# Designed miniproteins, single chains, continued (5): the designs that were tried, part 94

Each design is a single chain, and the fold is of that chain. pLDDT is the mean over its residues in the fold that is shown.

## One batch from the design tools (miniprotein)

Design m19264
Fold by ESMFold2-Fast:
Structure m19264 (fold): chain A 96 residues (1-96)
Amino acid sequence: MKEELIELLEELAETLREMYEYTGDEGLARSYEDVLKLIEYIKSTELSPEELEDVLRGLLLAAKSLIEYARKNNLPESLIERLEEVARRVEELLRR
């Protein structure tokens, strides 16, 4: 669970970085930095199952918001597909 969450956060961070390269939106750059800090925190801290679930729920909300942002800004379909895959994998983990 924790390892899968870290992989999903790393995928989200990489997607945010690519979105920033397309748009120059400083909000995306800040989100990228926040995700990197969250990854570092999770790696260095023992989280309860409830805390891990809260992070997963936040990640799902972030992925869905970024999908809407990408569609509104006509970003490449490949970025939208990556965000949809992140959301799908998070929903699968939350179902367990």
Scores: mean pLDDT 86

Design m19265
Fold by ESMFold2-Fast:
Structure m19265 (fold): chain A 107 residues (1-107)
Amino acid sequence: GTLMIAEAKRLAKEGKIDEAIDLLTMAASILVSQARQKLRQGDVEGAVRLARQAIEIARELARLGGRRFAIRTLREVRDIALGAARQGHEEARELAREADRLLREIE
């Protein structure tokens, strides 16, 4: 997460805002896909960790003006977190609440 955010900030500073948004959108998509795969495998902790990284990317997307992509990522994270909570990971409910708070702040 942090390395991709740092690279996106570098691209944005160079005026390559669209490239920064594309990079973060791709990174978020990969993290969400991997988190869903971890949930299917029963690796709930791994799924929550990846979903948490996707939230960090969504925050940076919102800052760069990629608001639509940030909203999409946060909705996907919420769904993953609720799925993890249903599999017994009660701490994932807090992750779902965090995603909902950020959605309200951005929307």
Scores: mean pLDDT 87

Design m19266
Fold by ESMFold2-Fast:
Structure m19266 (fold): chain A 69 residues (1-69)
Amino acid sequence: SLAQQLAQLDAQIDALQAQVDALAAQFRAKKAAGTLSRDEARQMVLEQASLTIQIINLTVQRQVLLQQQ
């Protein structure tokens, strides 16, 4: 059903958002501790960007699903 498809997409988006939040927390902790290298910072930013693109793609899929009769 539409409701089940939306629930599955919402669960996937929530899981990816939790990963973004965890990564942001790690970044802040390492930065505060002075242990964040330039290479680590770069990799963490790229990981956040990748996760964000996945969230955007799922959000677009959700909107398309809602617009279909």
Scores: mean pLDDT 88

Design m19267
Fold by ESMFold2-Fast:
Structure m19267 (fold): chain A 57 residues (1-57)
Amino acid sequence: MQDQINTSDQYTKNGDYDKAKDVVKQGLDQSQSKQQQLTFIGQLLRVMGDQVQAQLD
């Protein structure tokens, strides 16, 4: 879980938003609890927010 969040964050910092979202989607697919699902949903929203901000700047 945390490794996937960290990997997604690194892709986001590199501007690889599609790869960042793909890692989060894989984590969601592998999530066995609602808490894990919420963690990945939060990460997905962060990646999408950063992607939108990058396109506006």
Scores: mean pLDDT 79

Design m19268
Fold by ESMFold2-Fast:
Structure m19268 (fold): chain A 128 residues (1-128)
Amino acid sequence: MELIERGRQALRDGRPLEAFRLFREAYEEALRRGDVRTVVAAIHELLRLLPYFHLNRDYQRVKFILETALEHREELERYLDRSKLLRSTSLKPLIRNIIRESAKLVDIELSDEEIEFLTDLYLYGLKE
């Protein structure tokens, strides 16, 4: 949890590369400890950085974010309350397009179901 709070502070300070490093460290530490709640929280924060890395054509970080979220889909679905998604007709199509184009950027083939999952996961992370 300390690493996640430090990552959030780095993001507020305009340091997305440092934020990614801290969220990745939080993810790896939580995975080693079997701390599923922190794994889920770290993946939500990593996914929040996807638009930044997509716009900067950061292939390695985009690939890591998408593959990590898909690898942990079962756990993420258990914590994903779709009734609490941010209600924005303009935001959902925008995020869906960013995810689709990000997958193309790193040559990952996503099903429509996987695109909707990642879109809902991103929007759920924005609810607070």
Scores: mean pLDDT 85

Design m19269
Fold by ESMFold2-Fast:
Structure m19269 (fold): chain A 75 residues (1-75)
Amino acid sequence: MEEEAKKLFEQGKELFNEAIKAAEEGNVDEAQKLLQEGIALFRKAISLIKDEEEKNKAYEEMKKLATEVAKAIGK
């Protein structure tokens, strides 16, 4: 379970990084698609965490990364 959550978080972070790259290249549609996929992976990873404190930290990290992508899209 812990390994699965970590793998999903790493994949989600990779998608957020790819979304930022797409946004910087002016490909807003691709950036939005990658953002949605990254959020979905983070939410799936969070659902595997049983500890409320760890869930809150993961959710906060997801918000920060999603905000960075949105900021890159918004210029």
Scores: mean pLDDT 80

Design m19270
Fold by ESMFold2-Fast:
Structure m19270 (fold): chain A 83 residues (1-83)
Amino acid sequence: MATDYVRQSWKAFLQGDYDTSQQYLDQALSIDPVLAYTQLSYLYLLNGDYQSARDYAQRALSLDPNNTMSRDLLNQANSRLNS
């Protein structure tokens, strides 16, 4: 499942294993790019990286402009960056 690959990518990223992180991200993107970008936006938001959270939410919305979760994540990231 795309969600499982995003979680594996995030674990590798937090450990500094960027090559493994990218491999899992590529797998997630090949299955469901909207879900992969939305999940990454959420994880970066939780990690306090609001710029990355915004950027991934925007990528998800560029593929699916009606994705309510990605729009809500974008609004949360923008609120943190513009406050």
Scores: mean pLDDT 84

Design m19271
Fold by ESMFold2-Fast:
Structure m19271 (fold): chain A 63 residues (1-63)
Amino acid sequence: MDPVIEAVKRFLFGEESLEEIARRLGLSPALARELRDAVARSKATGGEDSLAIIRRYLERHLA
């Protein structure tokens, strides 16, 4: 699961465009952006570990 974790870190830090990350993960750019927004909302509401949320989301949608 390391590639997923690394992808989400680049995702959060904006080191790559959403489109490039989406291509590597097989996601549409729209889904990648929605994931970013979900993580931001989780942090704002004092939710769970954002990396865990991202990983769960990507695993679910990459299948």
Scores: mean pLDDT 62

Design m19272
Fold by ESMFold2-Fast:
Structure m19272 (fold): chain A 84 residues (1-84)
Amino acid sequence: SSSQMQAILDAARATLRWAREMLDRLEADPSKTSPMEVVILGMHIISVLTDADLVIRRGDPAQQAEGRELRREAEELARRLFEL
């Protein structure tokens, strides 16, 4: 449903915001980053990518546009994380 897709988008945006804040902190001091922290952040970013793809397939046109934006932002965070 449209309401379900909106809930997925809202949750994915919250996860992406958290992941971005965590990545910003790790980039400020890479020497303090553990391999486990990289794995956990990667899992959260993959979750956002999965949710974005679901919304792109099943959302209305406005939700699909938001899903594509969310996917692009999550892909950029994934690139930054794996360059740590």
Scores: mean pLDDT 88

Design m19273
Fold by ESMFold2-Fast:
Structure m19273 (fold): chain A 100 residues (1-100)
Amino acid sequence: MQALKDEILERFRELEEKYEEEYEKAKTKEEEIELVRKGAPELIEIYREIKKKAEELGDKKTAKMAELLIEALELVLKEGVEPDEAVERQRPKAEELAAE
């Protein structure tokens, strides 16, 4: 169990570092949106694995957090919502879960 969780967290960290570098190179908001769309499928897969593992462990809070992050990324990919707006739409739900 722990080895798989550690592997998923390491993959997440590597993608975050990669996206930070690419964001430094982005000169326009459109370029930032394109970058998020390009990376979103990989992030969704990582969050799906985190959600599945959290559900197996009975960690409902972590599972719900992963679900909200997947929903935000899907808004960017399917609905064309800007990344910042997608995050803001999920913020109240994430804060409510964090307080529980």
Scores: mean pLDDT 70

Design m19274
Fold by ESMFold2-Fast:
Parts: C-alpha cells; structure tokens; sequence
Structure m19274 (fold): chain A 71 residues (1-71)
C-alpha cells in the first residue's frame, strides 16, 4: 500500500540521517559507510516493502550496538 511505501521511504531517510551524523566523527565513519551501502543494496535488490523495513530496523540496531562499543 501507499502507507507501507511511505513507511519504507521514511526508514531509508532515518538510516541516511543516522549515517550522516556518524560520518562527522572519524571513529564512527566506517559504520556510516556500512549503513549507506546496506541501504543501497536493499533498494537495488527490490526487496518487498515489509521486508525492507524489517531489514532497515535490524541494520539500525546493529549500527547502534557497534556505536556503543566505540563509545
């Protein structure tokens, strides 16, 4: 549905925003690069909207865990 498409698009925007913030610190820049690359791959593979949102959430959670380890 359109709502699901907008939710997936919003998830991508949130991931890109997080990646932009992570890129500002040299210690977390590699995590930002990984986040952008994963988002790009999922988009190119044409993953279903529901699955894209789930994978995006998982990627964000893993990125946060790695960030906490560096902090």
Amino acid sequence: SEEERRAAERAVEVAEGLAKELAKDPRTKPLADETVELTRQLYEEGVPVEELAREGEKALKETYEKYLELS
Scores: mean pLDDT 66

Design m19275
Fold by ESMFold2-Fast:
Structure m19275 (fold): chain A 72 residues (1-72)
Amino acid sequence: MTPEEIQKRFEERDKKMLEETSKLAEEVLGISREQVEELYKKDRVKFMEFYHQVKLLARSKKAKEYIEKLKA
């Protein structure tokens, strides 16, 4: 791939990750989008850790709710 195509893919991935993290953090933890954006700008490594943790928590919560509804 060209260097330009690689760069564009990283930028699109980062944008999607930030949007997903902001939505999930607000839904699961009540953390504002502004707080998530601040973390993203201040420390990318901590942001990535936060993204993975929030995603795991959101998946666990939704899976539990889904199973409970299916049992009702």
Scores: mean pLDDT 75

Design m19276
Fold by ESMFold2-Fast:
Structure m19276 (fold): chain A 69 residues (1-69)
Amino acid sequence: SVEEGAQQVAEAARKAKTPEEAAILMSDAGREAGMTDEQVSAMTYAASQAKTPEEAADLGRKAALEAGR
């Protein structure tokens, strides 16, 4: 499901040391989980605006779910 994919992506982002690394890991995990290019782009853009990997995971997950609507 989209929610399960978003959760896997968030877990990958939490392993990053910076928001920039989180955006890269989320992009790769999102594509592997079958997310659309639009969802991946929205997710990585939102994550890049965060100051911590935890914020990147939260913002990215929300953006991906919103882009899928």
Scores: mean pLDDT 74

Design m19277
Fold by ESMFold2-Fast:
Structure m19277 (fold): chain A 81 residues (1-81)
Amino acid sequence: SVKDKVIEFLEELAKELGNDPVMLKLLEKVKESTDLKEIQKLLEQAAKYAVIQFLEAGDEEKAKEVVERHKEIIEEIDKEL
């Protein structure tokens, strides 16, 4: 499901950011939500946060990968809304 893809993406981001508590909190909220619009908003918050963290670390390629993956998942959510 699209929700499972969002969970997997946020789990990967949390791991890459060293189990960042902000990312883990957003992941928990996604797991608890049944509303695709809320999941979409949480995904946007998570992706923006991760992009900022990677850019601050000087990892522009990881930031770009986050943007591209976010776009792919959002397109799938929009098809289900």
Scores: mean pLDDT 86

Design m19278
Fold by ESMFold2-Fast:
Parts: C-alpha cells; structure tokens; sequence
Structure m19278 (fold): chain A 111 residues (1-111)
C-alpha cells in the first residue's frame, strides 16, 4: 500500500522502533474499517499519534485536528467502529481522542 509506505517514511521521526511497528499495525487493523477517502486522514492521525506517544507535545494540536479530519471523512458509524477496535486493542488514549473529535464534530453540525 502506498499509504502504508508513506506512513512508514513519516514515522522515521519516531525513534522507538517498537512504537513505529505498533503504529503500522494499527494502520493495517484500522484502514479496512474506513472508506478510501478517510485513509489519508487516518495516516495523518497515526503519524501525530506516534509523535505524541514518543513525547512530542508540540504534535498534540495536530493529533486532534487529524482526528477531526478523520471523523469528517469516515463518518459517525465508521468512527464508532474505530473507537471500539482501539479499545479492544488497549489503545484507550487514541480511542478517547477520537471520541472527543466525534463529539466536537457533532456539536459543530448542530450550530
């Protein structure tokens, strides 16, 4: 997958090899659950997630923005499936980011 190769290249900024492999594994698990139009936002989210997990606090705003973009592209039902899968994999922090992004996106639609 070209998007997997892009993710791998962008994760070169993440120095922890185990974290890089974990993020790549998340992409393989999550990508089939989203429409093709949401796969680029998913890559952007996972890059920001890897940086935040390694301790780059400057990536936290990008993580939330990427989560909003993913929610917008994937829609509610796909986002809820992603949250369920992430929690089943023990990725509770990333699941909470998507839950907050979904809530924020739905609040904006009511304005």
Amino acid sequence: SELREELERRLEAVKDEELRQRVLSLFEALAPLVPESARQPLVDLLVAWGLVKEGDKSAEPELFTSALNLVKAAGREATLRLIELLRSLGEDELAEVLERALAAYEALLRL
Scores: mean pLDDT 88

Design m19279
Fold by ESMFold2-Fast:
Structure m19279 (fold): chain A 59 residues (1-59)
Amino acid sequence: SQKRIEQLEKDIKTMREALEKLREDIAKNGESPIDAAAKGILESGLRFGEAEKEKLLKE
């Protein structure tokens, strides 16, 4: 539904902004194992969200 697509777009935007902030923090302070894990989680979540949006657009 349109409502789900709009929510996914908001979630995707939030995840992109969080990932960008994390990358900036890593660039300034160096990457810890926790930062690496968080980056991977955000990147995976972003890919999942985009895939779910594509599925809803085909429905």
Scores: mean pLDDT 82

Design m19280
Fold by ESMFold2-Fast:
Structure m19280 (fold): chain A 80 residues (1-80)
Amino acid sequence: SEAHEKMLEALKAGDTAAAIEYAAKALAEGDEQARETLREYLQSRGASEEAVEAFIEGLEKGDIEGAERAGLRAYLDEHD
């Protein structure tokens, strides 16, 4: 989807806010490839499975702020 392509572009640019916005849109559209891309990205950064699940669920529900907080917490826990 276009949202998936925009998500990938934002992730490559390090634009976390834009990546989250486009990820939420792609997940709301049922884009399975966007879901897997996000899971792989977060897992490659050492995020926990619990935080990855919470993050993706938040995005699917449109709770972008809650999803972002959960994802950022996982990175801090793995890299502090």
Scores: mean pLDDT 71

Design m19281
Fold by ESMFold2-Fast:
Structure m19281 (fold): chain A 67 residues (1-67)
Amino acid sequence: AVELSQAEKMEATAEALEAIAKTEDDPEKQQIYLELAELARELRDADEETIEAAWREFRERLIAERK
């Protein structure tokens, strides 16, 4: 079930990822954390299945780019 707490969770996740990115000295990891933060904000109002699908697509994209 999607609750208002899900939107709050996505926002908190985005803020945490941005904070991690600010302390990360590896530019590649910093970029990944920033992209995850943006994704979390985009998924603020999404249902759980949509959120899971988006996280899966992000992971697959990262795997494909590691060639």
Scores: mean pLDDT 72

Design m19282
Fold by ESMFold2-Fast:
Structure m19282 (fold): chain A 65 residues (1-65)
Amino acid sequence: GTHNLLAAEGERLLLRDCPPELANEVFQLISKPPIDKAAFLKLAQKLQVPQPVALALYDCITQGS
């Protein structure tokens, strides 16, 4: 549904449009569960990802834990 589409858009923005200086921070955050929601949303805000897109991506990343 819409939630899954927003998550896909967020992943695209984080991976494609991520500045090199933030790439390692994004990788470390995603690679170490549990993913801190506040830190994730802060990184998304730095990358200008809309909050609903960031929240949908966070939910999808944490779905398997």
Scores: mean pLDDT 66

Design m19283
Fold by ESMFold2-Fast:
Structure m19283 (fold): chain A 83 residues (1-83)
Amino acid sequence: SKIEEKLKAIQEILEANTEPAKAQKILEAIKKQLDAYEKNYEAAKADESVHPSSIEEVERSYENLVEGVKEALAAGEEAGEAS
């Protein structure tokens, strides 16, 4: 659920900044990374031997990935407006 909501937010940002075909290609690349994170996160949560701090670290890495994409897109938009 979290990944689906994050992907939708990223898709909306991409559609605002790029043509649909380009947005689709970028979204697919991001989805691939997010799918890998979800698999690792679910596996970690299911494993009782994994410490809560390790699960929190995986979640933080996932949030940083999404935030980095949003920041890069915003920086690109500002550069375009400044010209």
Scores: mean pLDDT 63

Design m19284
Fold by ESMFold2-Fast:
Structure m19284 (fold): chain A 89 residues (1-89)
Amino acid sequence: SKELEEKIKKQREYVKKNTSPELKEAYEIFAEILEELKKWAEEHGYDATEEREKELLELKEEILKKKGLTEEEFEEMEEMLKKYSEELR
């Protein structure tokens, strides 16, 4: 819905103003990685097969390498964003 999209946009602007530079950077990197994974899944038609899961994991690893990130650093970003999301409530 348009109303939900407007709410998300306003919340995003609020976060940008009240978020540390490190947390903001982590959010942007995480969002970019998820967008690339979603685009790939949409293009190839994601199904719940082991073969598709393996392909997605390999793509994730390549994206992380391209951005100079380790799997561990990505997991730390996920944890940081999850904690931040919980604190906003």
Scores: mean pLDDT 66

Design m19285
Fold by ESMFold2-Fast:
Structure m19285 (fold): chain A 86 residues (1-86)
Amino acid sequence: SVTVSINGVTLSSDSTLTVGQNITIEAYSATQPAIVNLVDQNGNVLESWLVEPGKTVKKSFTLAPGDYAVEVQEGSNITRYPFRVV
């Protein structure tokens, strides 16, 4: 399982978090490697990184206002966490 947060707030696939332009994305993977993608509103991958089992990876970004998501791939499972930049 993977936990993703932005500026200390845990993301949910069922709700859209609203954030300012300066963000820190933190991803923790408990048991298996995960690929974390930052994607724009059209699904274009802006950055991709690996989170190894038992590790936390922290990435900081300055983003233009708009709709984004963090997509997490664990094995065959892909989970999408939407967020909005204002």
Scores: mean pLDDT 89

Design m19286
Fold by ESMFold2-Fast:
Structure m19286 (fold): chain A 74 residues (1-74)
Amino acid sequence: SEAELERALARLEEVAGPEAAAKARELAALSEDPVATALGLLAQALAKQGRLDEALALLGEVSPELAEEARAAL
């Protein structure tokens, strides 16, 4: 769980930079599900860069059902 959070934040830093990762860490700390929050923010950052397949893959790690709904909505 904590290791999963740190991996998600490290990947977010690579995609969106250290400031985005730091803000994501703060939001995750306030969340009932820190890992899901960090992965959701990472998926959003990837989608903004046009990396939609990678964003959907990450949503599938959090919730396969949400990833399927997102694909169906496209």
Scores: mean pLDDT 77

Design m19287
Fold by ESMFold2-Fast:
Structure m19287 (fold): chain A 100 residues (1-100)
Amino acid sequence: SAEKKEIFEKLSAYLAKEVLEYNKTTEGKELSAEEEKEFFEKVEELIKKAVEALENGDEEEAKKVVDEMVELMKEKKVSVTVQAKAFSKLENALLETLEK
């Protein structure tokens, strides 16, 4: 729907802004295999919440999920490459929701 597309566009813009701010202030590190597994397990939980928020038209909850994802990235000090993988997963899941 047009409303869900508008929320997606706003969420994508918000995510891009938060990623830009994170990368200005945080140097990433290489994650161990265990740390990367734990990180992506949390990312999958957050993606599920973001999809549910978008399906419900809840822009505020969707932004809250993005904030939680950025906070997780700060905690784990993930590299730009790992960030890109996580955000790609999020955007693909949200786009799939819009195609239904």
Scores: mean pLDDT 75

Design m19288
Fold by ESMFold2-Fast:
Structure m19288 (fold): chain A 82 residues (1-82)
Amino acid sequence: DVEEEKKRIREEVEEHLLGHVEAAAANPEAYAAAVAAFVPETEAERLAKEAVLAAAAGDLEKARELARRAAEIATEEYLASL
């Protein structure tokens, strides 16, 4: 079932990205430095980088929104590559 598989992939990606958002909020200097050097190659990677940087800056609402959007796009990109 493609719909169930898409849901599982999205939930896993979202969980991982939200975990990074919480970690970045707890340790902003380390996470901001690490992701600032990262050059995104996809839209999902760009949004994930923005989410971590927003969390490091203290904007958790924006960070969580960006992380959820990144998870949606990453799931679509992954399924399109199959």
Scores: mean pLDDT 81

Design m19289
Fold by ESMFold2-Fast:
Structure m19289 (fold): chain A 62 residues (1-62)
Amino acid sequence: SSKEKLLEQLKEAIEQLEDPSVPVGSVLSKLVLPEKYREPLGRAKSREEIIELLKEMIKELE
C-alpha cells in the first residue's frame, strides 16, 4: 500500500540521516511526502530536528 511504501522510505531516510557524513538534502530529495509534512521539514534547522520530524510521521502513520 502507499502507506507501507511511505513508512519504508521514512525508515530508510532516518537510517541515512543517522550518518552525519550523508547530506540532508540528498536524503530529503528522494522522499515523496504529503503536502502537510513539507513545510515543517523546510523549517527544520538541524539534522536532529529533521530525524525527530520523520519519527513523528512514522508514529502518525502507524
Scores: mean pLDDT 79

Design m19290
Fold by ESMFold2-Fast:
Structure m19290 (fold): chain A 66 residues (1-66)
Amino acid sequence: GPAERRRELTRRAGELLIRRLRHEYPDAEEITYEVVDETTMRITVVIDGKRYELEVTLDEVLAELA
């Protein structure tokens, strides 16, 4: 249904964002994401032993990828 399509789009957008972030921060120890809900992702970046977490919406990710 529509919710399943939004979850799949959010997952694909998350994968594209992670690929972009890994290209921009090649020295990062870890860059991962998790889907919080059908339109929200949590991104975790570890650089120089420091952990940073951000919550972003699907719309924000699509704007960043454009």
Scores: mean pLDDT 78

Design m19291
Fold by ESMFold2-Fast:
Structure m19291 (fold): chain A 104 residues (1-104)
Amino acid sequence: MSDPRLQAEIDAGILRISSAVARTSVRRLRARFPDAPADAQRILDRIDELARELDRIADQILANKDDPEKVAALLKRGKEIIAELKKLSDELDALIAEQRAAAA
């Protein structure tokens, strides 16, 4: 893109969307499984913490959009958090499947 500031705004927007999706998933899972075991509750808490960190990183990108090196470092951290969120989502799905199998 010809405008690196516009690219930073787009990248921050993507991180905010990822945060919103993660937080919506946590809210829905807590509503569906209010008595979820402690291990599942810890994973949900961790997902919510990481989603809040994505929002902070997005805000920092927007505050530093004239500093391409700082934006690049923040984007790298954001991508690492997105990868961790995917891993935690898979771990949560496995725990839910195990609990359902044990209850059958």
Scores: mean pLDDT 84

Design m19292
Fold by ESMFold2-Fast:
Structure m19292 (fold): chain A 82 residues (1-82)
Amino acid sequence: DKYIEALKLLDRDGDGYIDLEELEELIFYILNNGDTDDEKLKEALKLLDKDGDGVLSEEEKNELQKFLESLDKDGDGRIDYK
């Protein structure tokens, strides 16, 4: 699953949990064409970007949001992707 692989790359601690606030901040940074030397962020964006154009469409953003909501079973803003 490409989304799980992307989340794994964004999980800096490797603890299997991603803070929703941190994830949203990283996505926002990427969407603003933030120049980053973080190869993991570039690889995660590539996995999330189905079109390969380096930009997330509104449809892709909505699909990602629904996927993240499915992982946040407790509604506590913490994503468990294990």
Scores: mean pLDDT 62

Design m19293
Fold by ESMFold2-Fast:
Structure m19293 (fold): chain A 81 residues (1-81)
Amino acid sequence: RERELALLEEGNRLAIERLEEEDPELAKKVRELHEKMLEALRAGDWETARRYGLEIANLLEKHAPEILKEFLAEVFARHEA
Protein backbone atom coordinates (compact mmCIF):
# COMPACT_ATOMS: atom_id res chain seq x y z
CA ARG A 1 0.00 0.00 0.00
CA GLU A 2 2.66 2.52 1.03
CA ARG A 3 4.83 1.27 -1.86
CA GLU A 4 1.90 1.70 -4.29
CA LEU A 5 1.28 5.27 -3.08
CA ALA A 6 5.00 6.12 -3.38
CA LEU A 7 5.02 4.80 -6.96
CA LEU A 8 1.88 6.84 -7.74
CA GLU A 9 3.52 9.98 -6.28
CA GLU A 10 6.71 9.43 -8.33
CA GLY A 11 4.75 8.65 -11.50
CA ASN A 12 2.61 11.77 -11.10
CA ARG A 13 5.74 13.89 -10.59
CA LEU A 14 7.27 12.55 -13.83
CA ALA A 15 3.98 13.02 -15.71
CA ILE A 16 3.71 16.64 -14.49
CA GLU A 17 7.30 17.33 -15.62
CA ARG A 18 6.54 16.07 -19.14
CA LEU A 19 3.17 17.89 -19.23
CA GLU A 20 4.87 21.23 -18.43
CA GLU A 21 6.78 20.85 -21.71
CA GLU A 22 3.72 19.87 -23.81
CA ASP A 23 0.64 21.35 -22.07
CA PRO A 24 1.40 23.76 -19.20
CA GLU A 25 -2.30 24.41 -18.48
CA LEU A 26 -3.02 20.70 -17.99
CA ALA A 27 0.22 20.39 -16.00
CA LYS A 28 -1.05 23.07 -13.58
CA LYS A 29 -4.34 21.20 -13.09
CA VAL A 30 -2.59 17.85 -12.50
CA ARG A 31 -0.16 19.56 -10.08
CA GLU A 32 -3.11 20.95 -8.06
CA LEU A 33 -4.64 17.46 -7.80
CA HIS A 34 -1.22 16.01 -6.89
CA GLU A 35 -0.88 18.51 -4.02
CA LYS A 36 -4.36 17.58 -2.75
CA MET A 37 -3.36 13.91 -2.94
CA LEU A 38 -0.23 14.63 -0.86
CA GLU A 39 -2.31 16.56 1.72
CA ALA A 40 -4.63 13.55 2.06
CA LEU A 41 -1.64 11.21 2.45
CA ARG A 42 -0.15 13.42 5.20
CA ALA A 43 -3.54 13.33 6.97
CA GLY A 44 -3.63 9.51 6.70
CA ASP A 45 -6.70 9.67 4.43
CA TRP A 46 -5.73 6.99 1.92
CA GLU A 47 -9.20 6.83 0.31
CA THR A 48 -9.20 10.56 -0.50
CA ALA A 49 -5.62 10.30 -1.83
CA ARG A 50 -6.66 7.39 -4.08
CA ARG A 51 -9.63 9.39 -5.42
CA TYR A 52 -7.38 12.31 -6.40
CA GLY A 53 -4.96 9.83 -8.00
CA LEU A 54 -7.76 8.39 -10.13
CA GLU A 55 -8.86 11.90 -11.15
CA ILE A 56 -5.29 12.60 -12.33
CA ALA A 57 -5.27 9.33 -14.30
CA ASN A 58 -8.62 10.20 -15.94
CA LEU A 59 -7.36 13.66 -16.99
CA LEU A 60 -4.18 12.14 -18.46
CA GLU A 61 -6.17 9.47 -20.33
CA LYS A 62 -8.42 12.15 -21.88
CA HIS A 63 -5.78 14.77 -22.73
CA ALA A 64 -2.34 13.10 -22.71
CA PRO A 65 -2.70 9.31 -23.19
CA GLU A 66 0.98 8.87 -24.14
CA ILE A 67 2.07 10.41 -20.83
CA LEU A 68 -0.39 8.11 -19.02
CA LYS A 69 1.25 5.12 -20.79
CA GLU A 70 4.68 6.28 -19.59
CA PHE A 71 3.34 6.70 -16.03
CA LEU A 72 1.81 3.19 -16.03
CA ALA A 73 4.96 1.67 -17.59
CA GLU A 74 7.07 3.22 -14.80
CA VAL A 75 4.71 1.88 -12.10
CA PHE A 76 4.68 -1.62 -13.64
CA ALA A 77 8.46 -1.71 -14.20
CA ARG A 78 9.17 -0.84 -10.56
CA HIS A 79 6.54 -3.30 -9.30
CA GLU A 80 7.80 -6.22 -11.46
CA ALA A 81 11.55 -5.57 -11.04
Scores: mean pLDDT 71

Design m19294
Fold by ESMFold2-Fast:
Structure m19294 (fold): chain A 102 residues (1-102)
Amino acid sequence: MQELIEKGLEYYKKGVEIASNGGSLAKAKEYFEKAIELLESVIDQLDAAQREKLAGAYLYLGQVYFMMFEYEKAKEYYEKAIEIAPDSPYAKLARVEIAIIE
């Protein structure tokens, strides 16, 4: 259980590093997808801070789809970020991004 959380958070960190440094959009997407897969599988074991990072992974994945002009898919992931951690900074940003999409 703990190993899955640690691995999920590691994938999240790698995705953020790639996205922040203007790296491969496809590679960033892959890492966020892996982070979500692992963290969702143990969602009932996540603390508040770990849930915020899962919401962050959804937000960043939404932004990847936004950059690919897949606005409907971007909106789905932004809505997931809000669902997972509604009071997080990631959820607040997701609400702004949804308003831009409509």
Scores: mean pLDDT 85

Design m19295
Fold by ESMFold2-Fast:
Structure m19295 (fold): chain A 78 residues (1-78)
Amino acid sequence: SAEELIEEADRLITEAQKLLDEARKLGNPKAVELAERSIRLAQLAKEYAEKGHVETARELLDLARQYIEEARKVLEEA
C-alpha cells in the first residue's frame, strides 16, 4: 500500500542519514555521495507514494536500498 511505502521511505531516509553522518565523520567522500543519493531517492519515493504512484515509488525505494548497501560496503572497505 501507499502507506507502507511512505513508512519504508521514512525508515530508509533515517538509515541513510545515519550512514551519511558516519561517512562524513570518517572522511569518506564516496560513501558520502552514495548516502546522499540514497536520501534523495527515498525522498522522491515518498513523494510518489503520497501521490499514489505506487510502482514508481517501489522502484525508487529499490534503488535507495542499493545505494545504502553500496555505502555500507565502501565504509567496510575503508
Scores: mean pLDDT 88

Design m19296
Fold by ESMFold2-Fast:
Structure m19296 (fold): chain A 89 residues (1-89)
Amino acid sequence: SLLEKIEELIKKVKELKKKVEELIENPDENSLKELEELAKKGDEIAKEAAELKEKADPNNKEVQEKLEELFKELGELSELLKKALEKLK
């Protein structure tokens, strides 16, 4: 279902956010490369989210609410990635 796919993406974004936070707290010589890989995964999820939004019925309240949650989580991930990049440079 669309809801199941959106929930899976939300879970993946939350996992990426935790990994980015860990890189900010415990940076090492590999952290910049790890951050680049996490950013790439975030971009892939954002692309999938955009495709789901395009295909979703705008009048389906449940789907729209879950898409809003997904895009909120993606926005928070984007801000964490920016913060991590500034700290690791």
Scores: mean pLDDT 87

Design m19297
Fold by ESMFold2-Fast:
Structure m19297 (fold): chain A 87 residues (1-87)
Amino acid sequence: SEAEKEREEFLKWLEENREELEAKFEEFVASTEPTLEVPAFKMDSPEEALYEAYALTYTLATNPSLSERERQEAVSLILKLRELAEA
């Protein structure tokens, strides 16, 4: 499917650009106060949680016009996804 192709392309991009994406995430965490409220959700695996965390970080990095609230919600969700990936 198109979604599976996009996932494979993103994972290959991620292998080459992980360090840059990690640096960008640290920048977002330093500049954005996370909200206390995150939606209740379930992840199929730690690897899926980590994938979603990187995908959302990429989305946040490529959408500079997001409001402060949207950035706070995104950073909060990324942090929760990373926590689930470590479990």
Scores: mean pLDDT 73

Design m19298
Fold by ESMFold2-Fast:
Structure m19298 (fold): chain A 76 residues (1-76)
Amino acid sequence: SMARHKKKTEELLEQLKRVGDEAAELGDGKTARAMVESTRRAVEQAPEEGYEIAKGGLDAMKRRLDALKAEKEAAE
């Protein structure tokens, strides 16, 4: 179902925004916002690949957040 795929893509984009908000709290707000907007725009341009694009963006943001957390711990 296309509706089911769209819902799953929207859920991934919502998760991407949440992870991006966490990265922004750690001082990476400009990069996090750019990544969220870039991923959302890519989904709008290629809706059939929306799930894969959103998943890729989420995975990239999670790696970024993990790196920021590790850097903060190393500075403490």
Scores: mean pLDDT 84

